# Designs tried in a protein design run: designed miniproteins, single chains, continued (2). Part 104

Each design is a single chain, and the fold is of that chain. pLDDT is the mean over its residues in the fold that is shown.

## One batch from the design tools (miniprotein)

Design m7847
Fold by ESMFold2-Fast:
Structure m7847 (fold): chain A 95 residues (1-95)
Amino acid sequence: SAEGEKLLKKAKEVLETELPKYAEEEIKKRNIKLSEEQKKELEEKIKEIVEKTLKKIEEYIEQGKVEEAYRYFNESAPKIIEEVKKLVDEAGSKT
């Protein structure tokens, strides 16, 4: 559906563009020093969360459950932000 395509485009923009930027800003804000290896590991963990979330959104849209896809995205976004904050904190603790 057109609404499903719009949601998926918005979810991709938020999760693939805004979320990694948010993680970089949290690293700077917390004055965390990461090695290139630690940055790579963090990026890979964030990518895994993003791919899992987008797959679930795509599955809802494919089933014609566009409202459920919107609810899932809206409910998942704050949880993902908290998970990314935790990952940044854990990466900083390993330094």
Scores: mean pLDDT 83

Design m7849
Fold by ESMFold2-Fast:
Structure m7849 (fold): chain A 61 residues (1-61)
Amino acid sequence: MVGKRFRAVRPSGPTTPAVLGLEPGDVVEVVRELPDGLVLARSLKTGRVGLIGREDLEPLA
């Protein structure tokens, strides 16, 4: 999954400073895959890096 791009499918609000805030349709690039279904990803919209649940993302075609 590292280097792959995904689209957000639901809003993600930051619960901590480490969590990426996303709107549906935002595109992210996976920097690192983490345990428990989390990924470290970079928002292509803002350039911010943070944690996202894999369930909140779908693969880009």
Scores: mean pLDDT 72

Design m7850
Fold by ESMFold2-Fast:
Structure m7850 (fold): chain A 63 residues (1-63)
Amino acid sequence: GSDVVKEAKEALRYISKLPPEEAIKGLEQMKQLIEAAEKRGVISKEQAEELLKEIEELKKEIE
């Protein structure tokens, strides 16, 4: 649902402020949670793709 997506985006913003090593670890964990949520039908495929795209952009900024 939209609340899950909003919460995930807020979590990603927080994770991006952590030291690089911890931020990368947190982003990888978020990726797994998003994939699991999509498989369970908690979020749509489009919502999952959007969040995964955001994770890749954040990783690019940190790496």
Scores: mean pLDDT 81

Design m7851
Fold by ESMFold2-Fast:
Structure m7851 (fold): chain A 65 residues (1-65)
Amino acid sequence: ALKDAIVEAARATLSPEQAAEVERAAATQSLEEVIATLQRIIDSLPREAALAAAGAVQAALKAAL
């Protein structure tokens, strides 16, 4: 599922606390809310970390589609 792909990418690239926030959103919220949570976290990261996280999410979504 798309939510699962996002959670896996978050676990690979974000801190354990940030990944847990995305996972909690995936368990309790809509896909739209999961994407909003992920975007907020990525926007708070330094450029290098933000690019790594965005790239991992893109790769995971491509694999899930």
Scores: mean pLDDT 80

Design m7852
Fold by ESMFold2-Fast:
Structure m7852 (fold): chain A 56 residues (1-56)
Amino acid sequence: SSEERALRALELAAEANRAVKEGRGEEAIQLSQEARDLGANPATVEELEAQARKVL
């Protein structure tokens, strides 16, 4: 269960990164927050949010 939760957090972070590359800043912020809620690395989430804000 903890491994599955970690994998889901990684997948959401990857989706957030794709949203940033596609110029979907608002969606990227939502996805990064979902990743944070599942225990994603806080530094990774902060980096994704910073990148997302550049494309809002």
Scores: mean pLDDT 86

Design m7853
Fold by ESMFold2-Fast:
Structure m7853 (fold): chain A 55 residues (1-55)
Amino acid sequence: SAEELRKEADELVAKGLEYDKKSQELAKTDENKAREYFAKSVEYQLKADELLQKM
């Protein structure tokens, strides 16, 4: 259902925001880890967008 897709999208967005925050915290201390976390945040945001497009 659309409600289930929205809930899954919201969970993916929340996960993406967690990785984005961690990426920002590490940006000047651990550049490689910051880039890895940023890439994961983008992946979660793209998955959320794909689910929302199915609604």
Scores: mean pLDDT 83

Design m7854
Fold by ESMFold2-Fast:
Formats: structure tokens, sequence, C-alpha cells
Structure m7854 (fold): chain A 66 residues (1-66)
């Protein structure tokens, strides 16, 4: 479910696996906008760092468009 997805994304980000985390979110059917909202939620909750949030947002945009 959503909690399992969030836990896996947080784990991948802690391991520096930003492209894999981005791919996981997109493969789960999230739009770029929905993925950004989730990333902002994780950052607000203190589950990820600002640097991790920026890197993941960048990877999402690049993978979704080119």
Amino acid sequence: GREELEEEVVRLLREGRFEEAAKLLLDAGLTVEEARELIDELLREGKITEAQALALKTAIVLLAQE
C-alpha cells in the first residue's frame, strides 16, 4: 500500500538511489505533480532531507519527460 511505497522510497533515498526511487513512484502510477506532493509531505514530516527532496524531484522530472 501507500505506507510500503513511502518506506521503500525513504530507504532508497537514504542509500542515494534517487533514480530508482523516482522510477518506483512513476511505476506506481503517480503523476509528476503527485510525486512532488508526496516528496514535500515526506520532507515536512522529517522523513527525508532537503537535499534528498531536491535530488528526487530532479530525477522525477527527468525520467517522466526525458
Scores: mean pLDDT 84

Design m7855
Fold by ESMFold2-Fast:
Structure m7855 (fold): chain A 71 residues (1-71)
Amino acid sequence: KKREEYIEKLAEAILEARRRVQGARSPDERGDAYLPVVKVTNEFLKEFPDITEEEVGLILQEAVRRAEERA
């Protein structure tokens, strides 16, 4: 299930971003911490060009929920 794969990738990217934010020593490092999330989101939008804003919101919400459970 391709959507499930991207939800998991987003959850992992969010967890990695959270770890990087905690270790960031400058505003630039803090900004760069979110690059994995941006990359996965761009890949997801290319894979599902017909996806609705509503569906994107649900996927992001589920990815955040999974990341929070693992943090």
Scores: mean pLDDT 77

Design m7856
Fold by ESMFold2-Fast:
Structure m7856 (fold): chain A 59 residues (1-59)
Amino acid sequence: SEEEIEKLREKAKELLEKAKKLEEEAKKTGDKKKLFEAEELEGLADILLALANLLEKKL
């Protein structure tokens, strides 16, 4: 449904915002674990956006 697609996009945006904050903190502290966490969140966001785009084509 269109509502589910919207929720996937909202979730992806939230994950990208969290990833950006972790990346900024990692830059300041040199914490490589935070960089890895940011990369994982970015990857998950990309998957959610790809799924949302796929579902939109079926509408």
Scores: mean pLDDT 85

Design m7857
Fold by ESMFold2-Fast:
Structure m7857 (fold): chain A 65 residues (1-65)
Amino acid sequence: MVSEEELDAEVTVALGEIYLAIGKLEKDPKRAAEAYRKAHDLFSQAPGNEDLAAEARKKAEEAEK
């Protein structure tokens, strides 16, 4: 069974995926960037999700331009 720390990591990744989806659906660039930044921060806290963290960061930077 997963440890409590692993369970917290799974919740963190799920929240990151939710914020990534919010960013993709958000039509306001500023709000989209905020959602992508939150997704990046969440994915960066969970090891093994570097690709998702990189995607979220790139989308946040693109939304701020």
Scores: mean pLDDT 77

Design m7858
Fold by ESMFold2-Fast:
Structure m7858 (fold): chain A 59 residues (1-59)
Amino acid sequence: MEEARKEAREVAREAYDAGLTPEQVRLLVIETLVKHGLSAKEAQEIADEVLAEIERERA
């Protein structure tokens, strides 16, 4: 799980730096987490946490 979260944070940072919208970033993070074996529901919950963390980091 920690490795999946770390990769998801990196994907989120790169996507935001590329100028993607928060909704596009969220979809990429969900895809990354699902590839690491999380369910769609778990991936959505963790993606929301990751996006909140990155938004705080950028504020």
Scores: mean pLDDT 81

Design m7859
Fold by ESMFold2-Fast:
Structure m7859 (fold): chain A 65 residues (1-65)
Amino acid sequence: EKEELLESIENLEKLIEKEKLEDVEEALKLLEEARELIEKGGSIEEAQKLISKALDKVYELLEKK
């Protein structure tokens, strides 16, 4: 599960880079907060919520393209 969440973060970061999205600071901040929670042994559930919020932000940016 921890590995799966880290993969999700990496996949979103790669998607942002591949699509050359602008105004990604909010999404990247959410992903960074999720990564910190996972690395510190914090709440996996909260990390999942942060990743979900970042995913929503990335899809919003893709729709605005």
Scores: mean pLDDT 78

Design m7860
Fold by ESMFold2-Fast:
Structure m7860 (fold): chain A 74 residues (1-74)
Amino acid sequence: SEKRHRAYLLMTSARMLLIAGRTNLEIEGDRELALRDLEEAIELLEKAKELDPSLSEEIDREIERIKREKEEIR
């Protein structure tokens, strides 16, 4: 399915943004850039969930984890 393939690409992109955000926070101490990357990752995950609802439970768990990380950075 094209939708499922696109969902996986969005999830991969989101995971790359999580790595980038965590790296920016841990190495550079750049909270603003880290928060931006985490927010973009959530947006991509929400789009992936819309494309493939069968992944909703997995994606929702990832989103909630990222939201907790954002609150810790603030």
Scores: mean pLDDT 86

Design m7861
Fold by ESMFold2-Fast:
Structure m7861 (fold): chain A 55 residues (1-55)
Amino acid sequence: SAAVEKAREEYGMTDEDLKTLKEIAESMGREVAIQLLMKETGLSREEAEEVIEEA
């Protein structure tokens, strides 16, 4: 998705980082992963939700 590409290209997120966020979403809840991604990047909530779903 465009949001995943943006996270990788603009914010330097690796595939491992994105997989870790998906694991956090599964163990601690999707909202926690979304908030962490938004804090570590400049992504909007909508973009962060897309990254968590598609990464």
Scores: mean pLDDT 79

Design m7862
Fold by ESMFold2-Fast:
Structure m7862 (fold): chain A 80 residues (1-80)
Amino acid sequence: AEAERDRRNVLVVKVANLAQEIVDLGGDPEKIAEKIREIVPHAKVRFEDGLVSISFDRPISVEELEAAVKALEEMLEKLK
C-alpha cells in the first residue's frame, strides 16, 4: 500500500514537472490543461506567475498518471 502510494506521488510530481518544463519552453498552459483533462477529466490545472499547479478531485490510478506522463512527454518532444 505504501509502495503504491509512493509510486503515485512520484508520478504526480513527474506530471507537474513535465507541465512546468513545457510552459518554460513557451508551451501554451491552456493546451497543457486540455491534454491533462483528456486523460484525467477531474484534474484541476492552474497557471499563476509562470508556475503550474495540478490537483485532482479524486484519487487517480497509477495507469492514469502514467498515461498523463506519456502525453506530456510527447508534447515536450514537439516543442524541442
Scores: mean pLDDT 76

Design m7863
Fold by ESMFold2-Fast:
Structure m7863 (fold): chain A 100 residues (1-100)
Amino acid sequence: EELLLELVREFLTEHIGPEKADEIVEMLRAGASPEELRAKLEEYLGPVETDILLGIGEIALVNVKMAGKVESESQAKAATFAAVLRDRELAVKIAEDYKK
């Protein structure tokens, strides 16, 4: 769980900065729904940039699923972000696979 949240925080920090990333991570820790998280991202980035960010994560997640493993740090961060919005168990597995 902590590694999962750390990877999500690092991904979001690269795109929205550390202060806004911390806010999203605290929402995730509190059990916020995918819809609530999307609404907050749209507040920060607008709908088009939010869709682009979600698309980056989804492409990374598909690549991890197809390869059966995490192949880079950037892929781990993006895929874990996409996974946590759909399936937290999958997100934990991605984080653990990156860890070793």
Scores: mean pLDDT 80

Design m7864
Fold by ESMFold2-Fast:
Structure m7864 (fold): chain A 61 residues (1-61)
Amino acid sequence: VEELLEEARREAEEEKDPRRKKALENAIKLGEQMLADGEPEALVANVLRAYIEEARAIPPS
């Protein structure tokens, strides 16, 4: 999960499309909140991957 969050943060920093960047930032925030709430890392990783893939599917501006 930590590695996924680090990769997502790096991708968000490098992302130039504002819609994709916001979606990636929202995915990271959700993942961090779930971890803080004590959710299993495997569940957090699956949710984080799903939201990252949704962000990547946003058409370029």
Scores: mean pLDDT 78

Design m7865
Fold by ESMFold2-Fast:
Structure m7865 (fold): chain A 86 residues (1-86)
Amino acid sequence: MTIVVILRNGNVGAKLAAMGAAVDAELHGGTSSSETNGDTLTITVEGASPEGAARVLATAQALGEAGGKLTIREEGDRITIELDYP
């Protein structure tokens, strides 16, 4: 599956956690890429295994509980995770 994580106005810790989850997903057969545009960090993981996907989702849930406004959208085999900070 493909997972897209979008962080808006995230602090350094949130960005590092999201990037770490993407790297962990690569160790389970996925391929990750990242792009920064101003205060927005977009991470795309393609070919994520179920285990890699679960780890990214767990990290996103933890960041949501830590103050990010979490939105998850599922469209076919693509999951889009948005984390909006004030």
Scores: mean pLDDT 78

Design m7866
Fold by ESMFold2-Fast:
Structure m7866 (fold): chain A 83 residues (1-83)
Amino acid sequence: GLEEAKEYLEKAREYLKKAIEALKNGDYQKAIEYAELAIRYARKAIELASKYPDDPEAQELKFEAEVLEGLAGIVRGVAKLLS
């Protein structure tokens, strides 16, 4: 349900943080791996939130997850260019 979507969003935030730290440390392989995990969890949050199209809280969660997916995609792209 929506609580599971919130849990996936939190995991996406955690892995994005780890991806950024790996990128800062020059560990491009780990940055890619963590960014891909962040994308995967963000997509799970989007999938679950999309089941509640008329719920404002679900739509806010979906928007936040889409932003996190985009940011993780940028981190992954930068790490791939530098590796």
Scores: mean pLDDT 90

Design m7867
Fold by ESMFold2-Fast:
Structure m7867 (fold): chain A 98 residues (1-98)
Amino acid sequence: RREEADRLRAEMDKAFEEAIKYAKEGNVEQARKALERAIDLGARAAFLSDDPELVREMAEKLRELAKAIQGVDPELAKYAEEMAKQFEALAERLAARR
């Protein structure tokens, strides 16, 4: 579980890097696919670890992505901001579990 969660987190980080790269290149379709992959990988890692801090880290990365791409693709930036809010709410629920 722990090794798998750590691996998924590393893959999530790579997918976020790809999303930012494609967005800066103006490749909106590939940027969105990379972002969706990052969200899926992070959600799986959070599910395996029940770790609210991991979910908070995902929210922070989504906000960083939104800032980085706002001037290039404002629609994708808005989507990233909306997802960040959802992950923040999920992190609060996981933290409230204790």
Scores: mean pLDDT 77

Design m7868
Fold by ESMFold2-Fast:
Structure m7868 (fold): chain A 79 residues (1-79)
Amino acid sequence: SLDELREQALEVKRQVEGAIEALGQSGATRLVALKEAPEVLERAEEILKKLEEAGPDLQSLADELRELVKRLRELLEKA
C-alpha cells in the first residue's frame, strides 16, 4: 500500500540521515558507518525506485530521499 511504502521510505530516510551523521564523526563510529553505508545506499535506492513507480502522491518524499542518497554518495567518495 502507499501508506506502507511511505513508512518504509521514512524509515530508510532516517537510516540515510543517520549514516550521514555518523560519517561526520571520528574513530570507530565513522569506520562502522563506512562499512555499513553501501547496504544503506542499496536499501535507499530500492525504496526510491518504488517511490518513483508509485506515481505523484509520493513524489515529494522521492525527491527528499534522492537528495539524501546523493549526499551520502558524495561523503563516501570523499572518504
Scores: mean pLDDT 84

Design m7869
Fold by ESMFold2-Fast:
Structure m7869 (fold): chain A 97 residues (1-97)
Amino acid sequence: KADELLNKGREYLEKGDYEKAIQYFEEALKIDPKNARAYAVLALAYLKMGEYDKAIEWAQKALEIDPNYREAHYVLGLAYLKKGEKEKAQEWFKKAF
């Protein structure tokens, strides 16, 4: 159920429609509030929009549910890199790979 919304949101994310992608991801979270994938793709959407602090917040929520969720580690790494925190970025990339 939530997966269909996440897949549709991902399609909009790939097309660059970040606002529509976020709406689908938020609807998925209303159905399944403990969905690590939903938090991780929401974080990725904010990262692509340049909203680095929001990307970090949502990625951390994904890791509260699934500490090994690779996409969340990747988003954290890239968000910290974009903020100029190179040492933190490398730490998170090490966990993603």
Scores: mean pLDDT 85

Design m7870
Fold by ESMFold2-Fast:
Structure m7870 (fold): chain A 100 residues (1-100)
Amino acid sequence: SMETREELLKLLEEAIELLEKVEEGDVSQIPKAIKLLEEAKRLAEEAGDEETARRLQQLLDDAKSLYKDAFENKAPMEVIQKKARKLKEALEELKREIEE
């Protein structure tokens, strides 16, 4: 539905903003971004958009890897920031495709 699409786009925009903060060094935003991506995937699944749901699952796997690097593996901040940037760019691309 149009309402589901608007909510999905809003969740993606909020996740992008949180990943920008991670890229600036605020790793506390990673769990919040994961939660938004989980909600976005659920909305895509409910809408029957299997391709968007599949892409969101891949991005969720990347976000969970980023979480492990930040909180479990204690990876260097440079590595965390580079991964956050890549994830943000992928989300921006997905958002543009959905807006078409």
Scores: mean pLDDT 89

Design m7871
Fold by ESMFold2-Fast:
Structure m7871 (fold): chain A 66 residues (1-66)
Amino acid sequence: KKEIIEEAVREVLEKRGTPQNEVQQLVFEKEKKELVEMALKRVEEGEKIESKEDAIKLAEEIIASL
């Protein structure tokens, strides 16, 4: 479950832009960690993740709510 969410979050963030330098890479890794934690909280609250596509949709919904 966690691995699928981590892959989905990374893919969604990469679509928004790839880091161009070390500072942007650190920001990217921080955002990825925060989104993974938020997504895992949603799963704990009853969100069903059956595929990578479900995880991608959840990550996009979390980003849209920020």
Scores: mean pLDDT 76

Design m7872
Fold by ESMFold2-Fast:
Structure m7872 (fold): chain A 82 residues (1-82)
Amino acid sequence: DEEEERRRREEEERRRREEKENEERLKENLKRWDPSLTDEQAEELLEAMRAEDAEKVLELAPTNPAAAIVAIGTELDRELAE
């Protein structure tokens, strides 16, 4: 059905746009807070944030860069059953 295909495309594009917008916003915030951050580092932080409370990690990240790394480590620690 052509109509279903069009709707699917629109929904997929919307999801992609929302994800990209969120990523860009977080990336810009991280870069503004720490201009030394590379694009890859920012993306890694975003992935950890999205998986484990992006907003919470973001609140910690602007004040302390080490906190962002610790947040990523916390998720790994959970899997290790600590």
Scores: mean pLDDT 60

Design m7873
Fold by ESMFold2-Fast:
Structure m7873 (fold): chain A 64 residues (1-64)
Amino acid sequence: MSAAEKEAEKAFQEGVEAFKKKDYETAIKYFQKAIELAPRSIYAAMGRKGIEEAKKLLEDPSAK
C-alpha cells in the first residue's frame, strides 16, 4: 500500500467514526479527503458510497 493509500485509509476511518456519531457533515469531509488522497483506491470507492449515504441521512428527516 502506498503512503497516499495509508492516509486515505486514515481519512476513511475518521469518516466512519463521524458517521457512527451521526455527524454526517464531518463524515462527508473525511470521505472527500480519502477520495482526494487516493482516488483509485478501495477507500475512495467506499468513501463515495459513504458520502451518498450521509447526504441521504442529512436531507431525509425520516431517516434520522
Scores: mean pLDDT 80

Design m7874
Fold by ESMFold2-Fast:
Structure m7874 (fold): chain A 72 residues (1-72)
Amino acid sequence: MLEKELEAGVYIVRLAVDYVVAQNKGIEEAAKLSREALDRVNEALAAGDLETMKAITDEAVKRIDEIYEKEK
């Protein structure tokens, strides 16, 4: 049980960190993406769906990395 809760927490923390970093850099597209992903992850958490949480987090992180590459 605790291991699943810890895994869920890691996904939430990762997206929260990405959001804060994007805000500090002024990259609105990345900040919006992180926030929307956090909302979807929270919904999946309420449903107890760790696989969906992981998929949302992985997809959001990849897209955020792509945005940063375009911004230099």
Scores: mean pLDDT 79

Design m7875
Fold by ESMFold2-Fast:
Structure m7875 (fold): chain A 64 residues (1-64)
Amino acid sequence: MKKVALIAAPTKEKAEEAGKKALKELGADDVILLVGYDIETGTAIRNKLREETGLDVGGVYVPE
């Protein structure tokens, strides 16, 4: 089963940095980058993906 990291970050640069760490350190197979989305919207998207796909989707929040 694929591990997917959902990254919510205020900027593209922070999202890309967090995505690289998720692939390298968290053993994620894929990353989804949400730039400019808040934590509540990111959490809702993560939960919907888990429900609809059955994938192991983890969330990573990057503050401003």
Scores: mean pLDDT 74

Design m7876
Fold by ESMFold2-Fast:
Structure m7876 (fold): chain A 61 residues (1-61)
Amino acid sequence: MRLSPEIAEMLKKLGFKHADGVLDEKLKEEIKEFQKLYGLKPDGVVDEKTKALLEEIVNSS
């Protein structure tokens, strides 16, 4: 798996439907929508900025 278990768990808690631990095209599209919503570059890659934002939202919810 290319997606870490910790990131997959955060995505599941935020309601990502395809966060099954594999970064496929469907999950990548969901990540792009999340990035657009929060003003990040919508490239579908869970980079350091995207990960930090996911952690912040999960911890505040």
Scores: mean pLDDT 71

Design m7877
Fold by ESMFold2-Fast:
Structure m7877 (fold): chain A 115 residues (1-115)
Amino acid sequence: KGLELLRQGKYEEAVKVYEEELKKNPDDPRIWLNLGRAYLKLGEVDKAIEYYEKALKIAGEDNPTVLYNLGLAYLKKGEYEKAVEYFEKAYRIFPHFQDIKDLLEEAKKKLEEAK
């Protein structure tokens, strides 16, 4: 239900669905992760980071999906050093996960350009 709304670009509706699911199951890290993804798409970068950090605490520090999404959020925020840190963590766990290598190289290039 919430994931379908997220895929359709209905981010405000996805947030409402996931917030109701969160009230019923606050210990499911996937709900926190999907809320973070919805907020990131809405441009609410700091909220996305907050929800991703909560997902990481519940799922465990080595969850590559959460680490990858934290990297994306910090990249969007312009905090390139943190983006590199999270992408490097995800890359060490699963080097072929998504486009992680390309994003890590992009974040490193942005970090160099910002100096």
Scores: mean pLDDT 83

Design m7878
Fold by ESMFold2-Fast:
Structure m7878 (fold): chain A 76 residues (1-76)
Amino acid sequence: SAMEKAVLRAAREINDLIDEAKKAGIPDDKVNELRREVFEKLREAYASATSVEDLEQRLQEILDEARKKVDELIKE
């Protein structure tokens, strides 16, 4: 389904961010915390979304926040 494709795309982007964070030397505890928080938000978005458009909007917000957090941690 279109919703499943959106979730799979978001999951790939999250995994890419996690790999980038690890490669940048961010400590395992911070990486694990980020992974847990982001995937919990992704599961909630998928479970609560009422349409593909609603899901895509929620997933984009989750990805944007995760990207920001990783960038801040890398700059340290």
Scores: mean pLDDT 85

Design m7879
Fold by ESMFold2-Fast:
Order: C-alpha cells, then sequence, then structure tokens
Structure m7879 (fold): chain A 89 residues (1-89)
C-alpha cells in the first residue's frame, strides 16, 4: 500500500544519507585542505539535520513531508560530495 511504499523509500534514503555521512568523514582524513574540511563538516551537519528533521516528522505521522526532507538533503549531500571528490582528484 501507499504507506508501506513511503516507509520503504524513507528507510532507503536514510541508509543512503548515512553512507554519504561516513564517506564525508573518511574524506576529511584524506586531506589537509581547510576549505575542503570546512565544506565536508558543513555537509555532515546538513545530513545530520535532515535526518533529525525527518525523524521528527515521522514521529508526527508526516511521512510525505519526511520523504521530501530526505530527498532534498540527499540532493544537497550528493552534489556537495561530488564537488569535493572532483577537487580531491
Amino acid sequence: GHMAELKKKIEELKKQLERLRKEALELMKQTSDLDVINRLIALVLIIIGGLFDADLLLKQGKYEEALKVLEETLKIAEEGLAEVRERLK
């Protein structure tokens, strides 16, 4: 049903965001560029904030709003990490 499909998408997005958070933390260990480190810290905080906001919405039964928060957070995190990966090549 619609709710079961929303819940599956939400859990998948949470797993993707947690993976990107771990990647950002690993990239911080690979560089001494303070601008890159500051960008990675900002991306980690964005991911944590998006996950926190989504969990608050889920506790309120607002599954579609939680999905939108996770989708927007994932887009920002993926775009930001792609820029960092290119700079570190």
Scores: mean pLDDT 90

Design m7880
Fold by ESMFold2-Fast:
Structure m7880 (fold): chain A 69 residues (1-69)
Amino acid sequence: SSAEEEAENFLTRLIVTHGVDNLETIAEEVKKYLLSKGFSEEEAEEVAKLVREGRFKEAAEKLAELLSK
């Protein structure tokens, strides 16, 4: 889906920009993005937690779910 492509591209861009080892910075940027889009702190933290755990596929899936609402 377009939301899935958008989510995967967004995460890939953050990984390329900050480095795949900088999980906390990537998670923080994802959380900021979702909060700026009007999502709740709980929803934003759910995706950020997956990023901090290196679970990028699950993070992309959850991000796509939120962006398709």
Scores: mean pLDDT 85

Design m7881
Fold by ESMFold2-Fast:
Order: structure tokens, then C-alpha cells, then sequence
Structure m7881 (fold): chain A 62 residues (1-62)
């Protein structure tokens, strides 16, 4: 049961959205990178790869 990591993922994804709305793409990229690492720790490679891609896109816009 990974409830603590699931809660952290939800907070990180919300934080990334807030940063994007504020125009802080560097902050959004960091939040997406942390979310990808948590997905990898949970064995969810598909989700981890998707969030790494989101982090790269955010970094490109920073």
C-alpha cells in the first residue's frame, strides 16, 4: 500500500499545475521530475516515463 507516495504525487502534480499557471516552468519541471521518480519507486515505469517527458517539456519552456 503506497498511500503516502500517492498523496505526495497528487501534491506534486497540483504544484506543477500552479507553477505552470504562474509561468514558472522551471518550478513545474522540478515537480514533474519528482513525480516521475516516485512513479519509478512504485514500479510504474509507464507513468514515470510520461512525467519525465512532461518535465523535459517544461524545462524547454523555462
Amino acid sequence: MELEKEIELALLTMKAQVYKLAGDYAGAAEAYEKAAELYEEMGKEEEAAEYRKLAEEAKAKA
Scores: mean pLDDT 81

Design m7882
Fold by ESMFold2-Fast:
Structure m7882 (fold): chain A 80 residues (1-80)
Amino acid sequence: DLEKELEIVEEALRKAEEDLKRPEDERQRLVDEALRKLAERLGLPLDAIRASYAAAVARDPERAYFTAISLLYAMELVEK
């Protein structure tokens, strides 16, 4: 239900905010993992997801990173 989905998203956003403090190299690895998992989950080519991320980075790199990591945590919370 919507309430449970919102709770998962809220928890994922909180964890992503904590990860904004990570070193750049570690953040780059987390982004790569997030994009791969997102491509697999949506059934889209990884290159299409990467192109979308690059466009987001061109507008706001911190927001792009935060969104990717939030999605990674949301996917992990749903799986476990």
Scores: mean pLDDT 74

Design m7883
Fold by ESMFold2-Fast:
Structure m7883 (fold): chain A 73 residues (1-73)
Amino acid sequence: SKLREKILRLIGLELRLIGLEFELERLKKELEKAKEEGNKEKAEELEKKIKELEREIEELREEIEELRKEIEE
């Protein structure tokens, strides 16, 4: 069933999103620590990784919403 395949894909994408959101929170905590320690180089690297991860999360959320519309309609 094509509907089953879409539902399984949606579940997979939602699990991936949860994983990325937890990684984002971890990186944000590491960034706070790097800033407190005055490690400017590490803070700049973490800010870049956070920005890239936030973009990936936004793209994934868009894919999830599009797939949800296909399943619900």
Scores: mean pLDDT 87

